# Designed miniproteins, single chains, continued (4): the designs that were tried, part 101

Each design is a single chain, and the fold is of that chain. pLDDT is the mean over its residues in the fold that is shown.

## One batch from the design tools (miniprotein)

Design m15725
Fold by ESMFold2-Fast:
Formats: sequence, structure tokens, C-alpha cells
Structure m15725 (fold): chain A 94 residues (1-94)
Amino acid sequence: VEEAVETARRAAEGAGEAAAASGSAAGAAGAAVAGAGAGLTGALLGGTEEAARGAAEAVRAAGEAGAARAKTENGKEGALLAGEAGVAAAEGAA
């Protein structure tokens, strides 16, 4: 189960970094979703339903936060906050 949390954490961080590099609202949302999706897959394989649920919620939150902040001049900060939200959701689920 700890492996599922670590997978979600790494995926969320990777999504945040990719979103920051893209510099666009669509890119930021897509990267966040992709990263959170990887975490969800890891959680499912790890057999932790709560972690999978947390990862799914992180997808929604990260996508919304990333898209909203990417529209501002500080899209990079928004992408990082979205990634951190994903980590917090995964930890809460564990």
C-alpha cells in the first residue's frame, strides 16, 4: 500500500513539472491528468481502493487548479500546487 502512495506522489510531481514546462492551460491540465492516472494505476495494482480513489480526486483537483492558474502569468506555480494537491490526496487516502 505504501508503494501506491509513492507511485501517486511521483506521478503528481512529474505532472506538475511537465505542466510547468508546457506553459499552457491545456498542457498543464493534460500533464496533471496523465500523472495522476499513472498513480491511479499503481494504486489499483497495489490493491488499495482508497489510494485509487484519492488519485482519481487528485486528477480532478489537479486539472482544475492547473487550468485556472495556467491562464495567469504564473502558470508554473499553479502546476506545482496541483502536483502537491495530488500528493496530499494520495497521503490522505493511505
Scores: mean pLDDT 56

Design m15727
Fold by ESMFold2-Fast:
Structure m15727 (fold): chain A 69 residues (1-69)
Amino acid sequence: MDDGIRYSQLVQEAYQRLAAGESPEAVRAWLQRRGVSPEEADRIVRMAQSILDNRRAGLPGGPGSFFEA
């Protein structure tokens, strides 16, 4: 049975590791050690990377390209 909570937990842990400065390759290796397939690990890392990128873009100190004067 598809366990969305397991997937969500893996994405959250991958996000935390990427936010801590781990490389996407290191996070993929970590996921594979936890029994995740290489394809699934890549998918999880891509999702976590997207979350991290969106989080950085959402920070108050992000590039201010809102409305040209």
Scores: mean pLDDT 71

Design m15728
Fold by ESMFold2-Fast:
Structure m15728 (fold): chain A 74 residues (1-74)
Amino acid sequence: GIALVNKAIGLILTLLGKQIELLNDPSLSLEQKSAATTLINDAIEEGLKLLKQGNNEGAIEVLEEALKAVERLM
């Protein structure tokens, strides 16, 4: 449904915002920044693929797990 698609889009926007904050954080190492940007990019790619397949719930799950993993790296 539209509500699930909108939730997934909101999570993608949140992950992109986290990527900007993370890259601008001088307290984080290059390794932490690299790991987090790879994780975010991979999750967005997988989430978009699932959304295009109509698997809205799967997309949300992937994106929520990525957000939790990124928050653990920050």
Scores: mean pLDDT 87

Design m15729
Fold by ESMFold2-Fast:
Structure m15729 (fold): chain A 60 residues (1-60)
Amino acid sequence: SLKENNKRAMKANGLTDEEAEKYAEAFAQASEAINALRPLTPEVRETLKKAMDDIVKNIK
């Protein structure tokens, strides 16, 4: 699934299991909202912001 693929990729780039699960869920929710032309919730937006910061710090 998209969520499982994102989680695996995030863990491969140095995120913890907890962070990868939380961020992969937020990315999956954001993807669904974008595809359905719905706005992102504030919770998803904040989680994506944190995910980007954490991923960028750990990505090779």
Scores: mean pLDDT 75

Design m15730
Fold by ESMFold2-Fast:
Structure m15730 (fold): chain A 84 residues (1-84)
Amino acid sequence: GMSEEIKREIERIREFREKTYKEIEERLKKGDVKGAELELDIGIGMLRMVRSIGILMGMPEVAEAADEAIEELKKKYEELLKEY
């Protein structure tokens, strides 16, 4: 079973993903497409770092959550681009 530490790190990844969605949407709402793309790139870069740290710390569940968050972030960006 997952430890409470691993569960907390997975929740932090979820919160970061949701915050990044809002930042991307706010930029697109203002017509700042380049800023939205930059927020996506920064978010993916940070999640890749979290993935690497997860592996290094022996928490593969955190690395998996980071990989899933990256794919969901890319998908959400494409969906938001169609709305704005």
Scores: mean pLDDT 87

Design m15731
Fold by ESMFold2-Fast:
Structure m15731 (fold): chain A 86 residues (1-86)
Amino acid sequence: MTLTLVVTGAGPAGKQSARQAARGMEGDGATVTVTESGDTVTVVAENARVGGLFSVLALAGDMWGSGYRTRVRTVGDRHELTAEPA
């Protein structure tokens, strides 16, 4: 499956968390691309496994506890998680 994580208003902590999630998915055999533009971090993981999805959801939960709003969009085998300041 393809997982996309978009964090807006990330700040240093949000960027570090996104990079850590990317490293975890890459370690599980996914092909991961991280793009940083201003305060936005986009992580795209191709050939991700279910474990990668759970890692992204756990990270989203941590961000939500830190004042971010999260939303999930699914189209076929593509899953997108967006986190933005509340």
Scores: mean pLDDT 73

Design m15732
Fold by ESMFold2-Fast:
Structure m15732 (fold): chain A 58 residues (1-58)
Amino acid sequence: MEELIKKIVEEAFKKTKDPVEAGQLAVEKARELVPESEREKAIDLVTEYLNELIKKKK
């Protein structure tokens, strides 16, 4: 799951370059691909990876 979420976040960020839009796209994709029981964990991972990418760029 962690590898999948990381790829989703990276793809979203490449697509928009806007952190807000990238976050929204990544969350929607994660909800689609992850079971209901893991959804909260997946969203948390999306937020963590997105923040990491934002800090790396600035």
Scores: mean pLDDT 76

Design m15733
Fold by ESMFold2-Fast:
Structure m15733 (fold): chain A 58 residues (1-58)
Amino acid sequence: GKEIEELENQVQKAAENKDIEKAVEYMDKLIELSKNEEEKEVLEITKENVEKLLKESL
C-alpha cells in the first residue's frame, strides 16, 4: 500500500544520506509489513547489502 511506498522512499533517502541506522530501521518496517515470503527475503538481502556498503564507506 501507500505506507510501503513511503517506507521505500524513506529507505532510499536514508541510504543516499548514508544514514545506516535510519535505512535499517525503515527496512525492518518494510520486512514486517511485507506479506510475501519472497519479498521479505529480497528485502532482508537488500538490508544486509545496504548495511555492508554503508559501513564499508564510512
Scores: mean pLDDT 75

Design m15734
Fold by ESMFold2-Fast:
Structure m15734 (fold): chain A 76 residues (1-76)
Amino acid sequence: MLSEEEIEELEKKAEEYKKKGEEAFEKGNYKEAIEYYQKALDLYTKIRESKPSKEALEKEIEVSVNILKAAVKLVT
């Protein structure tokens, strides 16, 4: 399992990717938003697998929903 220090590093990086995804979404760059959200999701999943918590699961759900919202915007 990941160390507490490694989990903190992953949480910080995941949050950065999530914020970049939101910025891209606001600019209408939906493909870029999906790319950043996918990177954030991968990290949140890794965190949850190492230390399961409701908070970690909620973050995965939030980012997954954001991916779907961006994907809908790519369909005419």
Scores: mean pLDDT 84

Design m15735
Fold by ESMFold2-Fast:
Structure m15735 (fold): chain A 116 residues (1-116)
Amino acid sequence: LTSEEQKELIEKLDSEDPEVQLEALKKLLTSKSATAIAKIEAVYKGLLSENPEVQKLAADYLLTTDLFTPEQKVYLIKILSLSENKELAKETLKKLLETEKDEKVKKAAEEALKTL
């Protein structure tokens, strides 16, 4: 994906059409050429989406990716805690605590769970 294509896909995440949002998110997160910054923006927008499928895809990516730094994961955990889908947020944070190796990220997830 070129920088222009990444920007267009990020803009599509603001679409009112859930199918457009979901397809744009999938393309950004599965792209080998998309930058880490573009993927962070995609996960940020996905976690705050009103569409449950978009929210889940963003949350699943946060759980499985090795691309993000501990500080970037802490940021996205805070965003996840602000999601309207509190059930998905709780389940994602619980799964993250089972697999995460970084102590700073674990602490952020534990604190987020206390606020949900």
Scores: mean pLDDT 84

Design m15736
Fold by ESMFold2-Fast:
Structure m15736 (fold): chain A 60 residues (1-60)
Amino acid sequence: SQNLADADKIAAEKTEPARLAVQIAKARGLPPGERGGFVGKNLSKPVEELQAELERIQAE
């Protein structure tokens, strides 16, 4: 059965969006006081979208 593997993937994705959102906030130069709100707003975004945004910022 793949049901348990799906649950593990969802748990990992929750951690990875937060990590990427923090990196994006830092790359955009957000002050520490604004980073928490930015991370919270971005937790629901797909990992692929967050990764693409980070790569775009770093490529500039």
Scores: mean pLDDT 69

Design m15738
Fold by ESMFold2-Fast:
Structure m15738 (fold): chain A 60 residues (1-60)
Amino acid sequence: MFTVTITFPNAAAAERAAEQVRTQFPDIAVTVDGDTLTITTTGDPNKAIAAALIAIGEGL
């Protein structure tokens, strides 16, 4: 299991980022807790990293 946690400036930014990750990587588990986005994968850590980079670009 590979997990990436990203903290955004606010909850709206985290939710925007989560929507983009879910749209582009529907097989990746994405959870939002306030301003924090958690991306989890069990198979390919590179997919989690790619999703995290997209989340940063969309949320910031």
Scores: mean pLDDT 77

Design m15739
Fold by ESMFold2-Fast:
Structure m15739 (fold): chain A 68 residues (1-68)
Amino acid sequence: MEEALKLLEELRKLGKVPEHQLDALEETLRNRDLAAALSGVADLLEAYKDDEEIVKLLKELREIIRRS
C-alpha cells in the first residue's frame, strides 16, 4: 500500500495527469479494489503511452498492485 501511494504522489508531482484521475486511482487502491486499480493503471498507460516518465511510474505501480 505505502509503495503504491508513494508512486501515485510522484505522478501528482509531475503535474501532467489530472488530479481527479489520480484521486480516483488512489480511492481504488485504498479500498483494495485491485481489479479496478489495474484497469485504472491500464487506462492511464494508454492515455500517456508517449510520456516515458509517466509510463515508468505506472508500470512500477502495476507491478506493486500485482504483488498485493
Scores: mean pLDDT 83

Design m15740
Fold by ESMFold2-Fast:
Structure m15740 (fold): chain A 100 residues (1-100)
Amino acid sequence: SELLELVDEIIDELLAYATSLDKADPTNRAAILASASLTVLVMGMYVLKRMLEKGLISEEEVREELIRLFRRLIELFRKENAPEELIELVEEILERIEEA
């Protein structure tokens, strides 16, 4: 499934970014909150992936749920003054999901 491959790529990208935030400045509150939010999102994506692999949810339902989650995350990151490069990364991922 092309969507399953995309979900795996996104999980890897988000985890790599969360790790880079933690290493760059462990005392930056905005970075810590962003890293935590990305980790929670990745856990949700693993659940959706597992449901899709078991045929418990359709690819369209997964896409719709991911779009909702990423839009909410963008709103949260803007309110919490997250790094602009992180907001841009999340917006780019959202566009990839919408195009898939």
Scores: mean pLDDT 81

Design m15741
Fold by ESMFold2-Fast:
Structure m15741 (fold): chain A 54 residues (1-54)
Amino acid sequence: MEKLKKEIEEIVKNNDKEKSIRLALQRYGLEDVIKRMTEEERKAFEEALKEAAK
């Protein structure tokens, strides 16, 4: 999960990379593993998605 945290943090900083978020979802299984993430990772993930959706 530490690698996921780094990826999410980078995506959050660069919220102009929607494609990167989608890729992270597939490669790290964020779509399925979201519920298994820590609160910090889950929060960052939701923020990244929300910004990308904007």
Scores: mean pLDDT 59

Design m15742
Fold by ESMFold2-Fast:
Structure m15742 (fold): chain A 67 residues (1-67)
Amino acid sequence: GPAVVTVTGAGGVGAAGAADLASHGLVLDYTVDPLSGTRIGTLVVRAASEEAAQKVAAAAEAGLKSI
């Protein structure tokens, strides 16, 4: 069945980066900690299999951490 993998990182992806991820069928959601003002991005990857989702998530995590 379909698999879901989440990737979480501190910082943020700019609007262009978020749009690029979305164009590849990835959902990126941001939560702002009201105490620290830190933006925490959560990327949700959906794929036909868990293996495929993990591979896409790993590539997306590398991109997210570069920002």
Scores: mean pLDDT 53

Design m15743
Fold by ESMFold2-Fast:
Structure m15743 (fold): chain A 70 residues (1-70)
Amino acid sequence: LSPEDEELLRQAVEYMREGEKAIEEGDAEKALEYAEKVRELADRITGNPDLAEGLRRGAEELEERAKKVE
């Protein structure tokens, strides 16, 4: 994995954590914003397609959870 892809992964993991925190706080809008940021970072990871796909699935799961928050 390239240093660039490693940095993108680290940022995506941090955004996933922030999104989960937003879900816990009942902030669906913020959680959706973090899910989108994770998806954008996944699209920039070119050295590991399986890793990028994993991040997209994580973002999709966060998005679905956010849609159920009121």
Scores: mean pLDDT 82

Design m15744
Fold by ESMFold2-Fast:
Structure m15744 (fold): chain A 77 residues (1-77)
Amino acid sequence: SAREAAEEALRAAEAGDGRRAAEAALEAAREADKTGRLEAGIGGGVAAVAAGAGLASGQGAEGGRLGGEAALAGAAA
Protein backbone atom coordinates (compact mmCIF):
# COMPACT_ATOMS: atom_id res chain seq x y z
CA SER A 1 0.00 0.00 0.00
CA ALA A 2 1.03 3.64 -0.33
CA ARG A 3 1.29 3.93 3.44
CA GLU A 4 3.50 0.83 3.77
CA ALA A 5 5.78 2.01 0.94
CA ALA A 6 6.01 5.48 2.56
CA GLU A 7 6.95 3.90 5.91
CA GLU A 8 9.61 1.80 4.15
CA ALA A 9 11.02 4.98 2.54
CA LEU A 10 11.33 6.59 5.99
CA ARG A 11 13.04 3.49 7.45
CA ALA A 12 15.49 3.29 4.53
CA ALA A 13 16.27 7.02 4.82
CA GLU A 14 16.93 6.64 8.57
CA ALA A 15 19.32 3.76 7.75
CA GLY A 16 21.14 5.98 5.20
CA ASP A 17 20.12 3.77 2.25
CA GLY A 18 19.42 6.51 -0.29
CA ARG A 19 18.60 4.21 -3.20
CA ARG A 20 16.10 2.14 -1.20
CA ALA A 21 14.57 5.27 0.35
CA ALA A 22 14.01 6.89 -3.05
CA GLU A 23 12.71 3.66 -4.63
CA ALA A 24 10.25 3.16 -1.74
CA ALA A 25 9.06 6.78 -2.04
CA LEU A 26 8.46 6.27 -5.79
CA GLU A 27 6.51 3.06 -5.00
CA ALA A 28 4.42 5.02 -2.46
CA ALA A 29 3.66 7.55 -5.23
CA ARG A 30 2.55 4.73 -7.59
CA GLU A 31 0.31 3.16 -4.92
CA ALA A 32 -1.18 6.56 -4.02
CA ASP A 33 -2.11 7.14 -7.68
CA LYS A 34 -4.04 3.83 -7.68
CA THR A 35 -6.34 4.98 -4.83
CA GLY A 36 -8.07 7.68 -6.92
CA ARG A 37 -8.12 9.99 -3.86
CA LEU A 38 -7.07 13.60 -4.50
CA GLU A 39 -5.16 14.03 -1.22
CA ALA A 40 -3.31 10.72 -1.66
CA GLY A 41 -2.51 11.68 -5.26
CA ILE A 42 -1.12 15.07 -4.21
CA GLY A 43 1.05 13.43 -1.55
CA GLY A 44 2.22 10.86 -4.08
CA GLY A 45 3.05 13.58 -6.62
CA VAL A 46 5.19 15.42 -4.09
CA ALA A 47 6.84 12.08 -3.15
CA ALA A 48 7.75 11.36 -6.79
CA VAL A 49 9.24 14.86 -7.28
CA ALA A 50 11.23 14.73 -4.01
CA ALA A 51 12.56 11.22 -4.70
CA GLY A 52 13.45 12.05 -8.31
CA ALA A 53 15.21 15.29 -7.35
CA GLY A 54 17.09 13.49 -4.57
CA LEU A 55 18.31 10.79 -6.93
CA ALA A 56 19.32 13.33 -9.59
CA SER A 57 21.28 15.43 -7.06
CA GLY A 58 22.93 12.47 -5.25
CA GLN A 59 20.75 13.02 -2.16
CA GLY A 60 18.53 9.96 -2.47
CA ALA A 61 18.17 9.46 1.29
CA GLU A 62 16.94 13.04 1.85
CA GLY A 63 14.67 12.90 -1.21
CA GLY A 64 13.29 9.52 -0.09
CA ARG A 65 12.66 10.81 3.43
CA LEU A 66 10.80 13.92 2.22
CA GLY A 67 8.88 11.84 -0.32
CA GLY A 68 7.94 9.23 2.30
CA GLU A 69 6.68 11.97 4.63
CA ALA A 70 4.59 13.55 1.83
CA ALA A 71 3.09 10.20 0.74
CA LEU A 72 2.31 9.25 4.35
CA ALA A 73 0.56 12.60 4.97
CA GLY A 74 -1.51 12.18 1.79
CA ALA A 75 -2.45 8.59 2.73
CA ALA A 76 -3.51 9.73 6.23
CA ALA A 77 -5.75 12.52 4.88
Scores: mean pLDDT 74

Design m15745
Fold by ESMFold2-Fast:
Structure m15745 (fold): chain A 78 residues (1-78)
Amino acid sequence: MPSIWELLQEGAELYQEALEAEKAGDLETARKLYEEAIRVLTEALELARRQGADRSAALLEEDLRHVQERLKEIEEKL
């Protein structure tokens, strides 16, 4: 099973790929990558909650909100 930190790294990598796709004007690819980043970060949040890692869970909730806001901006342009 991946650790919280491994899932955070994967989510961060997906988020960076989404930003690069957005810069390239490939909004459909950016949308899919943001959705994937949300999925991975949600898994990390679920794991943090199961382990009672309250601070990590709070930080993941803020990260998820940020990625969700970016996804909404992309969807408004599609």
Scores: mean pLDDT 84

Design m15746
Fold by ESMFold2-Fast:
Structure m15746 (fold): chain A 100 residues (1-100)
Amino acid sequence: SPVEEARRILRELALKMSKLIEKYKETKNDDYINEIIQAAKEGLERLREVLDPETAAEVERIVNEMIEKIKKSKDPDEILEAFQEGVRRLRAVLDRAAAA
């Protein structure tokens, strides 16, 4: 199922971003913020390839909103909150797509 593949991609993305956020919290190195943003963009590209255009557009909106919040934040806890909210919203989109 495309939705099952999208859920797998989202799990991999969430794990990768979580590790990068932890490294940013430990080091305060802005390079990790850039890696978090890149991981989110790469994850979005993979999700877009698997999902229908309407679901892909909603996912793109959520990921871009998450990226903008991460860019504006200078606190690892605020970045973590933006990430957690983004992942929660993405899971809800995929759950709705699975029900259709």
Scores: mean pLDDT 89

Design m15747
Fold by ESMFold2-Fast:
Structure m15747 (fold): chain A 101 residues (1-101)
Amino acid sequence: NPLIQKQSIENAEVSQKMQELLKMMDEARAEAAKRRDWPPDDLLALAEQAIADGSPRNLALARELLRVLETRELTPDQRARLAALQRQVAKLQQQLRDELI
């Protein structure tokens, strides 16, 4: 039955993609943690560069960098910049999901 064989292949591909996503998320968290003590302006600039690249790996990095920034004491200008970047990441993630459907 070609339907059962196709489903088994699709399930294997989904498992592989899920493992790749988990590894990418772990790497993003490690990179963000490594930079946790960086000046907020440098973290914001790195997040902007990662968003500009737009790859799934760099969007994961941007998201984890923005999470680090949420835990920091920020000036009003830095907080506004963080909020703008969070909106950009959310929009790009939504666009990527819409392309997969």
Scores: mean pLDDT 79

Design m15748
Fold by ESMFold2-Fast:
Structure m15748 (fold): chain A 59 residues (1-59)
Amino acid sequence: MEEVKKKIDALLKALEENPDIPVSVEFAARALGLSPEEFEKAFKEHYGMTFEEYLEKLR
């Protein structure tokens, strides 16, 4: 699980650099080599919120 969190952290840093690019759960999951369901589960377990909720905070 630690490796998954590191990959998610790297993804979030990339999103901070390109906030105008629309990112879906499917795109993020594919980038990490996970299914959309596994990505959503891992993200919520590590950050305590859904990926969509996190994206709202990047506005």
Scores: mean pLDDT 74

Design m15749
Fold by ESMFold2-Fast:
Structure m15749 (fold): chain A 58 residues (1-58)
Amino acid sequence: AEEEIEKAEKEALEAIRAGDDDAAREAALKLRDLAYKNGMEEKLKAIGERLTAEGLAR
């Protein structure tokens, strides 16, 4: 569960850094689904903030 969320976050970050909007969106949706299934919505909010910061830094 947590490992899957970490992997999805890494995939989303890599896609954002590469400028692959389609891959970034797909990874973000997968991350959201995993977080909701595991009751980790608070972690999803923190991850979303990190992904937004990464996108704005590029």
Scores: mean pLDDT 74

Design m15750
Fold by ESMFold2-Fast:
Structure m15750 (fold): chain A 92 residues (1-92)
Amino acid sequence: GKLAEEGARYAEEQARRSGAEAEARARGTEVTITLRGANVSQQMGALGGAVAAALNGAEAEVRVSGDTTVVTIRAPSDELAGEGAKQVGKGV
């Protein structure tokens, strides 16, 4: 929904400010955030944000392949999806 899309855009903006290429996409209450050309610090930050989202009731999955990190947040609500995505963005 709208909050998940807002969280996705926030995560993209924060990742770009950190120097990574980022794409995020929201589908209902699911947000997928892809970081490209990310350094280890940025990737660890994204992981920390994903863990925070999971501890707050979302499901979080993180996949790392070289300098590419994909975080998927699945939440029971649009608000929690948006907040989870923002936590990932704040970590980067």
Scores: mean pLDDT 85

Design m15751
Fold by ESMFold2-Fast:
Structure m15751 (fold): chain A 75 residues (1-75)
Amino acid sequence: SKAERIAELQKRADELLEEWKRAVEAGDYETAARLGEELRELAVEAARLLGLSPEEIEAVRARLDGFIEAARAAG
């Protein structure tokens, strides 16, 4: 079930990354920021399933939040 959940998260992340790429290419940074938030939540869930420490999980969150804020500032 853990492996199945990771596979589902990876599939959803691939779909969101394609949408994010299109948003960035279109200059739609508001949509890019929103999609980045969804990707952040998927990355955090995957990190928890992979057994990362709370500190490592927060580092992943903080890194993605930086990209999201940069996208919002650009839009």
Scores: mean pLDDT 80

Design m15752
Fold by ESMFold2-Fast:
Structure m15752 (fold): chain A 74 residues (1-74)
Amino acid sequence: MKLSEKELEAETLLAFGDMYLAMGNRAKEQGKLEEAKEWYEKAIEVYRQAIELDPDNERARAGLKEAEEELKKL
């Protein structure tokens, strides 16, 4: 099984999106709402890029939705 260049790039972006989402959640837990907002915005941007490269990536779509919902709660 060989991933295309675009699929490999999408997987890398997905990993960064997951990391930014986790950082946002941690900042929110610590009451650092402005820092949490910045991390969620970065996660949203990176997840959108991953979806553009691999539109069928359900994990990227789920991460985008979670980041957008968490940002709306701030």
Scores: mean pLDDT 83

Design m15753
Fold by ESMFold2-Fast:
Structure m15753 (fold): chain A 72 residues (1-72)
Amino acid sequence: SKEEEIKEEIEKLKKEIEELEKELKEKLEELRKNSDAPLEEIARLIGEILRIIGDIFELELKIKKLEKELKE
């Protein structure tokens, strides 16, 4: 059913968020350990962190949209 398909998509997106949250934690730890690295490397790492945060936010918005479709 369409309802089951939406539930499967939500579960898939939640798993993607969990993977991105793990990657985010690893990148934040990398940033902490490399605080004395060249500015260009710090800037690149911050850019990667911001991209991951953006990706998580987009996936959370998709989940909320799908959850609304299940209620309506």
Scores: mean pLDDT 85

Design m15754
Fold by ESMFold2-Fast:
Structure m15754 (fold): chain A 60 residues (1-60)
Amino acid sequence: GSVIRRLIMKDYGLSEEELNELIEMVRAGASREELVEYLMKKFGLSREDAERLVDALRAL
């Protein structure tokens, strides 16, 4: 995996499986708001942190 994948996993406390699931949601065309709400609900992230993670996932 790339260095950026490892950094995302560490910074947000994600497993490799969870990161891959999120990447597939992005590729499947999930909306920004849908991803943000999912991340807040599943991982307890603030809206700001969830939005930053969505931007990072889209950069992969």
Scores: mean pLDDT 81

Design m15755
Fold by ESMFold2-Fast:
Structure m15755 (fold): chain A 70 residues (1-70)
Amino acid sequence: MEEEMLRVAEERGVSPRTMEVVRLLAKGIVPSAEELAEKLGVSRSTASRILSEAEEIVSEALLRRKEKLE
């Protein structure tokens, strides 16, 4: 599953920061926007945007996995 998430992120050409969040989500770590803002040194609004982008990638990877199993 982690491999699918990273592949989708790479295909979408996301920023390195978004890629790091995708890796965290793939390991079952779900940071809050505030925690992410602190870790990345960005504003809460920027962290929320990055988190939303990473969540979209996770959803896409889950859909691809479901299609392959069906």
Scores: mean pLDDT 77

Design m15756
Fold by ESMFold2-Fast:
Structure m15756 (fold): chain A 97 residues (1-97)
Amino acid sequence: GAAALAIAAGLLAIVAGKIALKSDDPEAIRAAIAAMLLGVGAIFLAEKLGRALEAAREALAAGEVAVRAGELAGDPVAVALGAAAVALGAAAIALAK
């Protein structure tokens, strides 16, 4: 369901953020931290509050920030994981509506 996709997207954004944190670029580090915080928020909204649409929107945002963090870090794996989080977040929004 929508909540499961939002959780999966949040987890992918957190992993992408952790990879981007290994960068020495301060902007990549800031984006990585933001992606991880948004990913944690998406998981919390889905699992603890049952707010699937809000969780899906947060997961999409987490994925978009994770892509940027990966691009700034120059890490293609972080970019790919962030892009996967965006796709799952978008699918979660479609299912939640």
Scores: mean pLDDT 87

Design m15757
Fold by ESMFold2-Fast:
Structure m15757 (fold): chain A 72 residues (1-72)
Amino acid sequence: MKEEIVKKILEEAKPKIEEAKSELEVNRIVTEARGELLTRLLEAGVSPKEALELADKVAEELRKLGLEHLKK
């Protein structure tokens, strides 16, 4: 299910984002998470359009989370 795949990727990426010390590290973690999410969604039979939209949305959420942590 796409929701379970998203949850797993977020659970794996969030701790890494919280440990990130620079915007460059955040971008690397986000890029890795987006690629893995996109691959798993496509393998699960999600349409390419929906998989891309969901992967981009999750990547944006992770980037925002990382940037908020860096502002502190």
Scores: mean pLDDT 82

Design m15758
Fold by ESMFold2-Fast:
Order: C-alpha cells, then sequence, then structure tokens
Structure m15758 (fold): chain A 64 residues (1-64)
C-alpha cells in the first residue's frame, strides 16, 4: 500500500509530541507513544502507521 507523508514544521529544540497535539491530528495512544516527548534538533520521520481506510501514514518533522 502507498504511504502518505504528513509534514509538520517545528523549531529547533521543540517537542514533537506537543507539535502533533497542537496540529489537531487525532492519533491513537500507541502511535502517540512512538513520537519523541523531548526536544529535537534534526528532522526525522515516524515509522508508517495505519491512517484508516487501508492507508499507511507517516509524519515527517521538519526542523527549521
Amino acid sequence: LPVETIEIEIEKGSNPKEAVLKSGLLLSPTVLNTIPDEPVYESFTTKPFNGGGGKKVQIKFVVK
């Protein structure tokens, strides 16, 4: 199945979990627990997860 990438831009030293919560994305607790709950300084992408409708989704955090 194709993987859809959602991009979220964050500042250096931002917490990715807080950024996801502020974005309004509704993620399961299992998926949310895979997202770092600490300051990050480099861009990264989550492992693909189920986004509904047979679709795989991943989140790319772009650090600026």
Scores: mean pLDDT 78

Design m15759
Fold by ESMFold2-Fast:
Structure m15759 (fold): chain A 68 residues (1-68)
Amino acid sequence: SAAEELAEAEAFLRSLPNVEVERVGEDTIRATFHGSVEEQIGLVLRLIGDFPLLEVRLEGDTITLTAR
């Protein structure tokens, strides 16, 4: 389910040393990435591929994931 994918995405992002993760709602998490633009794009592409039920938005260094 989208809720299960969101929980898995949150656990994955919290395991990364250069990512700050905040739960901003029941269906939404916000991740702040600290690194290069290339590494950030790679992370976003991985999130889109691994969590297809989640909406992934990138704004600056902030990645927002929302359960559909």
Scores: mean pLDDT 84

Design m15760
Fold by ESMFold2-Fast:
Structure m15760 (fold): chain A 82 residues (1-82)
Amino acid sequence: AAKHARLYLNPDDTAEQVVERLNTFLKGESTEKRPGDHLVLDTRATPEELKAIADSLAKIASAVTGVEIKYDKEKDKFVVVK
């Protein structure tokens, strides 16, 4: 069943922190809100529905944080671009 989940990202996050938060959100789980965080997405969606927009989420996360992120379909998770 779809659960309500929120994605928070911080421009000061490391590449590893951004990827961890995106992968948490992809599972339908909310990320914690920290001081200075940007609310990127607030939605009620299944993990399958979130995967359908994963490429768009990677683009938005890259724009917010300056970290190059992509969704790896074979690994079914977000990864840092080299």
Scores: mean pLDDT 80

Design m15761
Fold by ESMFold2-Fast:
Structure m15761 (fold): chain A 95 residues (1-95)
Amino acid sequence: PVTVTATVSLTFESPEKDKKAKAILTATGSGANATPSTVEKEIDGGEKVTLTASVTFTAPAGQTHTFTVTGNGYVEVDGKRYRAAGSAPQTVTVT
């Protein structure tokens, strides 16, 4: 089998100038053999941060495989989720 890792990156911004926030990004992929991941980072008020998360796929070698990966993100302030963000699906082809 071949193992392929696809990454998705989203930029998060804290909406509250004087409050710490937590940026959370979850990357998911198509198919039962996709391993999702979640990345978190605390950010200061008014700060912008880019998070990168990865999805690992396993497939038989010697054939062309197409996978899609999507990212879903949100920012939490004082334990409340204030914004959701999503990425466009990305296609990864492996031969």
Scores: mean pLDDT 72

